# Designs tried in a protein design run: designed miniproteins, single chains. Part 77

Each design is a single chain, and the fold is of that chain. pLDDT is the mean over its residues in the fold that is shown.

## One batch from the design tools (miniprotein)

Design m2830
Fold by ESMFold2-Fast:
Structure m2830 (fold): chain A 75 residues (1-75)
Amino acid sequence: DVEKQIKELEEKARKGDADAAAQLGRLLFSQGKLEEALEYAKKALELDPNNEEARGILVLVLAELGKTEEAEKVY
């Protein structure tokens, strides 16, 4: 159940779980919710700047939004 997974990941991310925030960002990206995916990818990197999953999602979301110059800076 995708809705249950989103709720559980949101709760963990709000409690400071960087991996949960990155996973939520990835899930939202797969659903085409680019703005929400961007927000959670940024939150994950704020919690853990070395989170590779969050960085990858951030680059993909920025590229999809046409913000290629911003994506290159995260690279």
Scores: mean pLDDT 80

Design m2831
Fold by ESMFold2-Fast:
Structure m2831 (fold): chain A 57 residues (1-57)
Amino acid sequence: GALEEAAREAKRREDEILARYIAGELSPEEAARAIEEAIREVAERYGVSPEEVRRAL
């Protein structure tokens, strides 16, 4: 369903952001902000709440 698809996309984006953080491209604060933004964007796109996406991760 929409929540499961949203959770999969959010996880892919989180993995990409964490890879950039590990590579030294992002600070811890930038990585945390980018992950929160990715969750919100994905939630809005799939018509689910950011809270539901965070619980599904």
Scores: mean pLDDT 86

Design m2832
Fold by ESMFold2-Fast:
Structure m2832 (fold): chain A 75 residues (1-75)
Amino acid sequence: GAMIERGQAAIDELVAAVKSGDPEAVEKAAKAFRDTLLEMGVSKEDAQKAVPMVAYDRLGEEAKPYLEAIKKGAE
């Protein structure tokens, strides 16, 4: 449904931001993904943990240089 599609779009934006190499874009995308999870009924604490986990799952080593920006966006 629309919520699942919004979640997938937010994940795709986070992946694209990391691949762009722009930490500001990464922080913004991480925040958007966090906000989408909150709208889906995920707790703030679980959303803050999920955003870095999903980034690492999708990107592996490519996510490591951006983990600080990802965590900052997820706060």
Scores: mean pLDDT 81

Design m2833
Fold by ESMFold2-Fast:
Structure m2833 (fold): chain A 81 residues (1-81)
Amino acid sequence: AVPSLEEAEAAARAMVEAAVAAGEDPLRAEAAGEAGLAGAALAAGDRRTAAEYLREAAELAERAGDLEAAEALREEAERLE
């Protein structure tokens, strides 16, 4: 098993659910969760999976209207490839 990734995914899910319950935009909350999972994948040495999570986070950020965050996340993903 990839160390911490399963735990990080469960934690990210719980945090996204809590943020949405607190009134945050679901797309913004999900984008933050995916970016967090990218960090966990990087800590585990899985650059490819991290890049995929960053691209998903960028798409969610763009859909939420946060174009600056989306651009930064895409650039980060490209640096991992």
Scores: mean pLDDT 80

Design m2834
Fold by ESMFold2-Fast:
Structure m2834 (fold): chain A 97 residues (1-97)
Amino acid sequence: MLKEAEELLEKGKEALEKGDYDSAIEYFSKAAELAEGDKRLRAEALLNLGKALLKAGKYDEAIKAFDEAGRLATEAGDDELLEEAFKNLKEAEKKKK
């Protein structure tokens, strides 16, 4: 389960780097679902999902993904991940204007 989530997270990152935002969104969404038992891994998947959504111009969905990533990062005690989620959330809010 978690190993599959990590593999999907890696595939999503590759798709994102290649500019294949639709594939990245699909991989990161599935990674987040499979990572349900691991708050940190799920937060990382949702953070990357938000980044892919932001690149795809899906600002409302990106904001939701970053907000959920920040909540899970807080619950996992991952300050670095929380800071990155918050920074990306603010960027998505600016793009929506």
Scores: mean pLDDT 86

Design m2835
Fold by ESMFold2-Fast:
Structure m2835 (fold): chain A 79 residues (1-79)
Amino acid sequence: LERLLQEYLELSRRVLSLLRELGRHDEAKALEQKVTSTLQEVARLLAQGRHEEAKQLVESAVEELRAMLAELERELAAL
């Protein structure tokens, strides 16, 4: 889980950086809020002893960010 959270935070920072570079500031703000909400939900699940659900949530969030990163990098390359 710790490594997955580290990957999630690193991917989040990269995606936010690319969104801001592309001038998509409203989308960057929306993603920042989503990241905060996801981290709060992970903390809630861990506090309840629901470690497997917390892990699955982070895994899903990482996959979503990986897809978003790939799309944004493709868009940036096409400029």
Scores: mean pLDDT 82

Design m2836
Fold by ESMFold2-Fast:
Structure m2836 (fold): chain A 108 residues (1-108)
Amino acid sequence: PPDSEWYALFLEGLGRYYLKQGKIDEAIKYYETAIKLNPENAHAWYNLGLAYYEKGDYEKAIEAFEKAIKQNPKSKLVPEAYRNIAEAYEKLGDTEKAEEWRKKADEV
């Protein structure tokens, strides 16, 4: 229904509010609910990636950022998502993959 897109956007906003307050698990729950209502929302996937990164769950952060890129490959968030994936790989100790994703950021 048309109302589900508006409600998904509202929940994404609540997720950002809770993330800014340092309430990471609450932010994740709101982003996950927003994505269930509108899985094509690249911004919600990107913000979920940021929340997982803040939590220190770098593998889930990478997965969420990759989903954001797939939903909107031409988004202005794509270079930021590539850089965030590279930083997550650095945190995991995978410097080779980090350099690969930084190169992707420079090519878009």
Scores: mean pLDDT 85

Design m2837
Fold by ESMFold2-Fast:
Structure m2837 (fold): chain A 56 residues (1-56)
Amino acid sequence: RARELQLEADELEALARMIREILKNHPTEDEEERKELEERAKRLEEEARRLREEAE
């Protein structure tokens, strides 16, 4: 349902935002971990965008 997709998108955006804030406030010295978290945030943002398009 469109409403459920919208809520799911909101949750994914919130998670991506939290990851971004963690990276900003607690930057890791591990380059591999930093890259992994950045990629994860990007994937969540992309998925949220796609869900919003489906929700109309």
Scores: mean pLDDT 77

Design m2839
Fold by ESMFold2-Fast:
Structure m2839 (fold): chain A 61 residues (1-61)
Amino acid sequence: DEKKKEIQEIIDKFKEGEISAEEALEKLKPYVKEEDWEKLREALEKKDYQEVADIVVQSFL
């Protein structure tokens, strides 16, 4: 899935320090339900990459 590849690239750039948590949040928002945006922000600030991935995957279901 094209979306899954784009999401993984954003997460990888965040993990490598190429983008900030704020920039990663803005790039991931289009793939995540509005109700989950605050949880996504918190997961990114904590650098909980598994929680970030889980939030994004849940938004496709």
Scores: mean pLDDT 81

Design m2840
Fold by ESMFold2-Fast:
Structure m2840 (fold): chain A 90 residues (1-90)
Amino acid sequence: MIEELAKEAIELAKKVMEIEPDFKNLAQSIIDLVKKALEAAKEGNRFEADVYLTLAIIAATVGAKYSKNPEAAEAFRRLADVLAELAEAI
């Protein structure tokens, strides 16, 4: 399930980039944080993985709040939820 949650998070971040390109850098930062969290988790560093996912959740939550497009805002809210599930799974 960890791999499926991570894939869903990355796909949601990519969807945000397509819907509202102004958030491309924020969405890319979330993808990078998810990848770092997976690397840390693989090495048994649960603390680092949790830090990276917490930062990604904050970024997604801020994106949802400031998004001008309702579909992008919904994708960011879904992304934050998936990232929270991923944080509980590691």
Scores: mean pLDDT 88

Design m2841
Fold by ESMFold2-Fast:
Structure m2841 (fold): chain A 91 residues (1-91)
Amino acid sequence: MEKLSDTEVKILVALARYGELTVAEIAELVGLSQSTASRHLRRLEERGLVERRRVSPRTTLYSVTEKGAEALHKYLLENPELWEELRKEFE
């Protein structure tokens, strides 16, 4: 399995914190364009780390899967120095 990128970690943290979010909400929270957020969400969905639910013809909500939550938790525990570096960069 590919390692989580810094951007993917931020997306998974946002979803874990808020539950279900639209692409627009994720883009705003993580500081991405909607197109960039959509690309990362597609990759995460392909890896089984996020799932989507269509609420209406124009609204799709994304949430973290159990696999995604486990991957995030493992990443933070096994790579604490990298997580500290990310936090310092965004402070």
Scores: mean pLDDT 78

Design m2842
Fold by ESMFold2-Fast:
Structure m2842 (fold): chain A 87 residues (1-87)
Amino acid sequence: SVKEKVEELEELVKESIKKLEEAAKTLSEEEFLKLAKELHKEIKEKAEEVAKEAEKANDVETLKRVKEIFEEYLEKLNEIIEEVKKK
């Protein structure tokens, strides 16, 4: 179901942010950015998959929710990247 895929996206974002927060403390800037790029690709692909299914179902509320999840994720990602660059 589209709802199940939204929950999978939310969990992927949560797990990825946790990994990035730990990586920011332990990895070099270069290794951190490599991990961030990999995780970003996975999240973007999952968000696009869920958005496409919502569009096919004409589910405007789910499309809006996916956009909100992705925007909140990008804001958090940028905060973590800025902290790494301050090192």
Scores: mean pLDDT 86

Design m2843
Fold by ESMFold2-Fast:
Structure m2843 (fold): chain A 57 residues (1-57)
Amino acid sequence: MKLEEAKELLENIKSPEDVERFARLMAELTPEEQQKVYSYLLDLPKRRAKKILEKKK
């Protein structure tokens, strides 16, 4: 699923080539799916902080 692929790639960007691939995936998504990826991106710093706190358990 391209939406999930875009989200996974976003978390694992390693090189300029990955950025280009992400842009291509975004272009193939519907406007609704693009909004979901952008919302996911905006929440990434908060999600990472929460994961660190939860792993404390």
Scores: mean pLDDT 70

Design m2844
Fold by ESMFold2-Fast:
Structure m2844 (fold): chain A 97 residues (1-97)
Amino acid sequence: LAEALEELRRLLEELRKARTEEELIRLVERAIELLRGLAAASTDPEVRALLEERVGALRWIVEALRAGELSVEEARARAIALVEATIAYLEHLLAQA
């Protein structure tokens, strides 16, 4: 968990600097892979469900961006908000562990 949390913090910094659709999609897909790994490793069904929900939300951002339904700016802002909220949740879990 602590290692994945540090990786998410690094991704958050990279998301803030992302200027292209290609960069943004790569960063969001990396976040999806990290959260999928955490969900698969979780024995708590509530934690798993929340992480899978966050994966779904991030996947939608990628799909909407590819479809031209979101600008790069809008997609970046939404991805940042989701990653920040997920970091806060995981920090809470780490503090309880």
Scores: mean pLDDT 84

Design m2845
Fold by ESMFold2-Fast:
Structure m2845 (fold): chain A 73 residues (1-73)
Amino acid sequence: SEEVKKLIEKYREEVRKLLKAIRDGNDEQAEKHFKEMEKIIEELAKIDPQVAEMARRDLENLKKLYEKKKKER
C-alpha cells in the first residue's frame, strides 16, 4: 500500500529527528517526536496491524534508549 509506505517513511523521518534531539539533550523536542511517532503508529495500525506492531516494538526500544541516555547525563 502506498499509504503504508508513506507512513513508514514519515516514521523514519521522526526517528532521525528524535535521535538528533536525544544527542542535543533537547528533551522537549525528543518528547514531541515520540508523540508524533505514536500518532503515526496509530494510523498504521488501522491499515497494517503487523507493521504497526513492529513499529511499536521499535518505539519501546527507542524509549528505553532515551531513558538510559538521560540517566547517563
Scores: mean pLDDT 88

Design m2846
Fold by ESMFold2-Fast:
Structure m2846 (fold): chain A 55 residues (1-55)
Amino acid sequence: RVLSEEEKKRLEEIIELSVEELDLAVKISLGENVEENTKKMEELTKKIEELEKKL
């Protein structure tokens, strides 16, 4: 199946957010700003889930 331009943009956004989530996970593993980074990661996870539902 060929993705529409809107689906491609949404998928690209999901990929970008997933990369940001991985970066935050690495920082948490290193003990950097664990509380703030954990909250940010939870927010990103919810945002990714919301975008995935619209694919």
Scores: mean pLDDT 80

Design m2847
Fold by ESMFold2-Fast:
Structure m2847 (fold): chain A 75 residues (1-75)
Amino acid sequence: SEEDIEAATEGMNVAAEAIREVKKIMDQRPLSLEEAVKLAEEIVDRIAEQRGLSPEAKAFGRALAVALVKIELES
């Protein structure tokens, strides 16, 4: 559906922004996996609140940001 595509697109954009912010923090100091995951979730929540995103977009953004953080730290 169009609503599903919109939520997915918004979630992807928020996840990308959250990962960029987490990477900037990691450039300044080392983060554990737990710290990086928590930061990614907090950043997604903040951006979603600031932009008035749907609960679906927020949930998708959180899930994607967490997955991307795990991939980054495993590399």
Scores: mean pLDDT 86

Design m2848
Fold by ESMFold2-Fast:
Structure m2848 (fold): chain A 59 residues (1-59)
Amino acid sequence: GRVTVVHSRDEILELAEEVGYPALVTLEGHSRQIVRDKAELEELVADAQFPLGVAIERA
């Protein structure tokens, strides 16, 4: 997917909602990971610093 620069956790959650779950998420500097639901995505981005490059697509 196309890399988007996001400025908050809410922006990542909005992108995931648009794509749907399960989603394949790539955070800048990290390996690609499948998240099965919103709770898993929230845990994945709990320690994220912004702005952050994110690619998200349906798994």
Scores: mean pLDDT 81

Design m2849
Fold by ESMFold2-Fast:
Structure m2849 (fold): chain A 82 residues (1-82)
Amino acid sequence: LEEAIKYLEKAIEAAKKGDAESAIKYLKKAYEAVAAALDPLSEEFQEIARLIIEAIKAAKKGDYESAAKYAEKALELVKKLK
């Protein structure tokens, strides 16, 4: 979970700077870290995974504000698990 937190924070920073490539890269790394740490059948995993996917979609469309908001929601959920 510590790796997921670090990557989500980096993704949020990149999104706020309008750096789509870095935001997507860090969101994918955050997804991998969450998938390694949590049971894929858990409700918590499903909610966090969906938020990260929505953040990636928003970043690909150039909607950096929505990308940052989805990533911030995912970060909040990950922090609650710790």
Scores: mean pLDDT 84

Design m2850
Fold by ESMFold2-Fast:
Structure m2850 (fold): chain A 77 residues (1-77)
Amino acid sequence: SREEVEELIRKAEEDLEGLKKWAEENNLTELEEPLKKLEESIKKAKELLEEGKYEEAVKTLVEGAAAFQEAAAPILA
């Protein structure tokens, strides 16, 4: 439902803000580009939600999170 997708987006935004704060506190400037791409994925998911494309919105969030994890892994090692 729209409500479920809105909740997922809100949680993703919360997680993004937490990650940005953590990266700043630990001087992880290499995470800036992966975080920016994650933010763009969340923005795209919001646009898809407004278009009523709930499944695509969820897929965009999942793919964005996965891409962030893959990009962040070598920085966090």
Scores: mean pLDDT 84

Design m2851
Fold by ESMFold2-Fast:
Structure m2851 (fold): chain A 70 residues (1-70)
Amino acid sequence: DVEEALAAVAQALQDAGALDDLAKLVENGEKILKEATPKVKELLLEAARAAKAGDYEKARELGLKAIEEA
């Protein structure tokens, strides 16, 4: 679920103190939910999996890459 993946990445960015990156995710959230390519969805799901595993740096890296690709 892309919406759940976005929420998980947002929480990971907040927990890591990456507030600028969190702001970018929030700004692009609607676009990602409506217009995300399969590649962007895959990156977000991978970022969410990394966040759930406690790998916040990997979650941040993949989340930012998803925003860049969106």
Scores: mean pLDDT 75

Design m2852
Fold by ESMFold2-Fast:
Structure m2852 (fold): chain A 61 residues (1-61)
Amino acid sequence: SKAKEYLRKAVEARRAGDLAKSREYEEKALKAGAKKEEVTEIRHAWSRGDEERTEELIEKV
């Protein structure tokens, strides 16, 4: 889905250190139909270094 594509780009931007771009992609994912809870859980998984859980959560969007 377009939402899943944007969430992958958000994580990629965060890895590159571009927090502003990451937030922009999260907003685009919400507009494309991602749930707020999904975006929040993905962000939390990433922030604790759980890359496996981050990918799993993105795949389910």
Scores: mean pLDDT 84

Design m2853
Fold by ESMFold2-Fast:
Structure m2853 (fold): chain A 68 residues (1-68)
Amino acid sequence: DQARMDRLAELLDYAEQRLKEAGVPEEKIRKYVGEARRKATAYLDAGDFDKARQVVDELVEKAIEEAK
């Protein structure tokens, strides 16, 4: 359980860092990180770390594209 939560925290921390480096505004970072947490948590609860990582990566790409 805790290991699963630690993996989620690492994914979200990495995503937030990438969004900050890309110049995404703080309010949008919070929005996308919140959405990533919800979606990734569902996959992690199902034991699917690969999909959890994939959905976080996809949301990061979407946020960066939206910031253009």
Scores: mean pLDDT 81

Design m2854
Fold by ESMFold2-Fast:
Structure m2854 (fold): chain A 63 residues (1-63)
Amino acid sequence: KKEEMREDVRKKLAEQGRHLFTDEERNELAEELAKKYGISKEEAKRIVDEVQREELQRWAEAQ
């Protein structure tokens, strides 16, 4: 479940050409994930932030 949510976030970032989420985009994605997976919006937002940080580190290392 959590891994599936994290993959959805990575896919969304990739679809945006590795563009960082704005606060509005983060809120919209968090709402989508909360509805899809039956979790709180705050929990979904934390997952979005966590995955975004991990992808940023990966992109920096990939050069």
Scores: mean pLDDT 75

Design m2855
Fold by ESMFold2-Fast:
Structure m2855 (fold): chain A 80 residues (1-80)
Amino acid sequence: MSPLVFEAEVLEALGLMYFSVAELLAKQGKNEEALESLEKALRLLEEARRLAEEAGDEALVRRIEERIEEVRRKKEEVEA
């Protein structure tokens, strides 16, 4: 595994952790805290995508892009 792929996967995992926290917070009606966690998740996933693109790992890029779409949809739901 290249250092870029490893770092991208670590950032993806961290982004998904924040996404999970945000879903739990939204279920509890803590919408402001949920939005903060979603914003952190989005930043981490966007950085992970950038590193995956630099590494040329097209499969990883596609996976991370799908995660980014999930986070964005959840953010729209919480903002509504």
Scores: mean pLDDT 88

Design m2856
Fold by ESMFold2-Fast:
Structure m2856 (fold): chain A 80 residues (1-80)
Amino acid sequence: MHELSPEELAEMARAAAEEARREAEREENPDLREALLILAEGYEEAARLAEAGDVEGAKAAIEEARRRAEPLARRALAAE
């Protein structure tokens, strides 16, 4: 299977960031909206790192964003 190049990772991260921001604009739950914005910021940072050739840093940025967003998303789902 093809391993993701830095360019492919950057493109995927940018697409994920745009999707997360689009979902945040439509989200009425403040915790879930905050989680989506954290994910968008993390994916934007991952794209910058991947563009610089730092694939490991990009993956770490995505993991950190997911870790930060998870408790907010879980709280939003538990509330309603």
Scores: mean pLDDT 81

Design m2857
Fold by ESMFold2-Fast:
Structure m2857 (fold): chain A 65 residues (1-65)
Amino acid sequence: MTGDERQGRIYELLRRAPQGVLSLAALARELGISRATVRRLLAEMERKAPVRALRERGGVRLVLR
C-alpha cells in the first residue's frame, strides 16, 4: 500500500469513527503499520493538503485549515 493509499484510508477511518476521533494505536492497527508511521503520514497530510491533525481526548481528528 502506497503513502497516498494509506492517507486515503486514514480519512476514511476518521470519517467513520465515533465523533471523528481515533487513537494513533487504533489507526496503526487498522493500517497494519507502526504508530511512528501513522504520525509521519499525518505530518505529510498537513504539509500537502489544507488540513490539520488535532490531538484530542481519545486520539486524533482531521480538520480543514
Scores: mean pLDDT 77

Design m2858
Fold by ESMFold2-Fast:
Structure m2858 (fold): chain A 69 residues (1-69)
Amino acid sequence: GEARFEAIARREAELAKRYGVDLSEEEALEAARRRAAEAAAGKPPEVLREIGEKLREIGDEIEEELKAR
């Protein structure tokens, strides 16, 4: 689903905490982008558009959290 990339970012953060590593928001966003690029390889244009929209949503959420600090 469209929440897949947010779930990937959260999973990476949970794994980092489990190993005692603090994962930054920038690192989570970079990991999500890389995962999306790998998943998009060979996909039709409609799926690529959906992936792009989801990445923008994740980026906006991270930006808002940074601005709140």
Scores: mean pLDDT 60

Design m2859
Fold by ESMFold2-Fast:
Structure m2859 (fold): chain A 102 residues (1-102)
Amino acid sequence: MEEYYKKQKEKLEKLIAEKETADLLNSLGQSYLQLGKYDEAIKYYKKALKLAGEDNAELWTNLGLAYLQAGKYDEAIEYAQKALSLDPNNLAAQAVLNEAKK
């Protein structure tokens, strides 16, 4: 749903301008990912990770997925493995790892 993600991106950019949080940056990264803007998605996920700290399995999973979509399989594997080290039952991280190893 491309129009949905374009509208969410606009709303999130306004909210981030008022107060930057890891959750808002993560959501903005997800919106860029859905729009096929992988470099921007990676940038915002990295900012979110810097604010949230390294113990966030969701952000590592999202980074892995963004790198996978960008065709950067080595980084996708690395970040999916980091997510799985924090949450071994993370099905999304497991899916990224399995897809990147093809």
Scores: mean pLDDT 84

Design m2860
Fold by ESMFold2-Fast:
Structure m2860 (fold): chain A 72 residues (1-72)
Amino acid sequence: SDVRQKLLQLIGQILRLIGEIFDLEAEITKLKTTEDLSDPAVQKKIKELEEKIKELEDQKNKLMQQMNSLPI
């Protein structure tokens, strides 16, 4: 059905975003464990990655709302 096809597409997009978020979280963890956290450049890089995660979480939440609105 069209609804089922739409659901599968939304699930695929959500899973892709989750993967991207995990990759960014792994990069933050790497920076926190390998770099000098007193360095302003390192702090700025971590902040930029955290803001990117927030953007991806917002996108994921919108797709999840679309999924929840489907008559399933």
Scores: mean pLDDT 86

Design m2861
Fold by ESMFold2-Fast:
Structure m2861 (fold): chain A 82 residues (1-82)
Amino acid sequence: MEKVLAAIAGLGGKATAAEIARAIGASQSTVSRTLRRLEEKGLVVRLPDGRYAPANREIMKKGIELSIEEGVKLLEAGVKAL
């Protein structure tokens, strides 16, 4: 869940399920199911162009913070975040 919000933030705040799947290294089916659950919870919205965005500024901030946290974890593991 949190990786999906971080990926949306990292992709400029709007992304398709396929773009998110590529960014986090997950299957598109897994990302689509996660996005559906996030949309049902009101954490993301689906735009008319088929892209997903955080529902509000606070969720966007959380996505950015999670992206930073994942970057720190990757650096600790000897892997660099992109």
Scores: mean pLDDT 70

Design m2862
Fold by ESMFold2-Fast:
Structure m2862 (fold): chain A 82 residues (1-82)
Amino acid sequence: MARLLAAVTTASLEAAERVAAAIREEAARLGAEVTVSITEQEDETVLGVAVRAPDRATAEALRDALAALPEVRRLFARIRDA
């Protein structure tokens, strides 16, 4: 098992909701559990993304999926074996 913890910066709440929907769909496809928290700030919206994946490769695939989304302005991500 592996855990992915990510902070995703988006331009708006609407962009953040699209990222949340996309990562939930991808996590479900790969058999991973995902929790998303959304925090609105003055000029941006940040998502906290926590993933429990069956293996490290799945966690890396979900990190890479987040990085590929056009709504993602900035990504900080960490993967841990669990």
Scores: mean pLDDT 86

Design m2863
Fold by ESMFold2-Fast:
Structure m2863 (fold): chain A 75 residues (1-75)
Amino acid sequence: SLEELVEEFLKLEKEAMELMQTATPEQRAEFVQLVSDYNQQLQQAVQNNASEDEISAIIQQYIARIKEFIEKLKE
C-alpha cells in the first residue's frame, strides 16, 4: 500500500541519517540531494494530479536509491 511504502522510506531515511554521523562531506551532500530530489518529484506529482499508482512508483524508485546509498555507506 501507499502507506507501507511511505513508512519504508521513512525508516530507510532514519537509517541513512544515523550513518551520516560518520559520513564524508561528499556522502552527506549526496544524501541531501537524494532527499531533495525525492521531495521535488513528489511535489511535482501532486501538482500534476498524479494517481496513487504513479506516486507509489516514485516512492519505490527512491526506496531503491536510498537502499543503494545505504549499502555504499556501509562499505
Scores: mean pLDDT 86

Design m2864
Fold by ESMFold2-Fast:
Structure m2864 (fold): chain A 62 residues (1-62)
Amino acid sequence: SGAALAADLLVAEFGLSRELAERVVALVQEGRYDEAIELLVREGGLSREEAERAVAAVQKLL
């Protein structure tokens, strides 16, 4: 599924743990984009710009 591919991308390209990647994918699937960005910044250690790119990449795969 696109969700599994999106989680794999977040782990491989953005260095996230699988648990965090799966939570981000779930938020994006729910349309909760701002919450996904905040989670990536606070727990993923990404800049806001990097978090926005990560969310956009996940959206493309879903």
Scores: mean pLDDT 88

Design m2865
Fold by ESMFold2-Fast:
Structure m2865 (fold): chain A 60 residues (1-60)
Amino acid sequence: SKKEEAKKLMEKVIEAIKEGKYEEAKELADKFHELVSELPQEEADELKKEAIEKMEEVEE
């Protein structure tokens, strides 16, 4: 499902950031946002919130 694909992309973004592959992380983040824009608003908001939480943890 698109929701599952978005979650996998989010995880790949986090992994790329941890590995210092920031250009790859940006491409994956763009794909994540594209998939999320196709989801129902409630699911999109949940996934965006999860992505922000995980991103803050990695950056901090």
Scores: mean pLDDT 77

Design m2866
Fold by ESMFold2-Fast:
Structure m2866 (fold): chain A 55 residues (1-55)
Amino acid sequence: EEFKKKIEELRKYAQKIIDEAGEINVDVAREVLKKAKELGVDPGTAAAILHELEK
């Protein structure tokens, strides 16, 4: 449950950053990966979320 909440927070943050940028670019990916590290979420999971939100 705690891990699920962290994933949900990361997904919400990623969506916010993508909406602000209007696209998924290197800066967006970097910010999402940074947030993932702060939340204790692995880079692979963060990358999967970005890939899912891309399509």
Scores: mean pLDDT 78

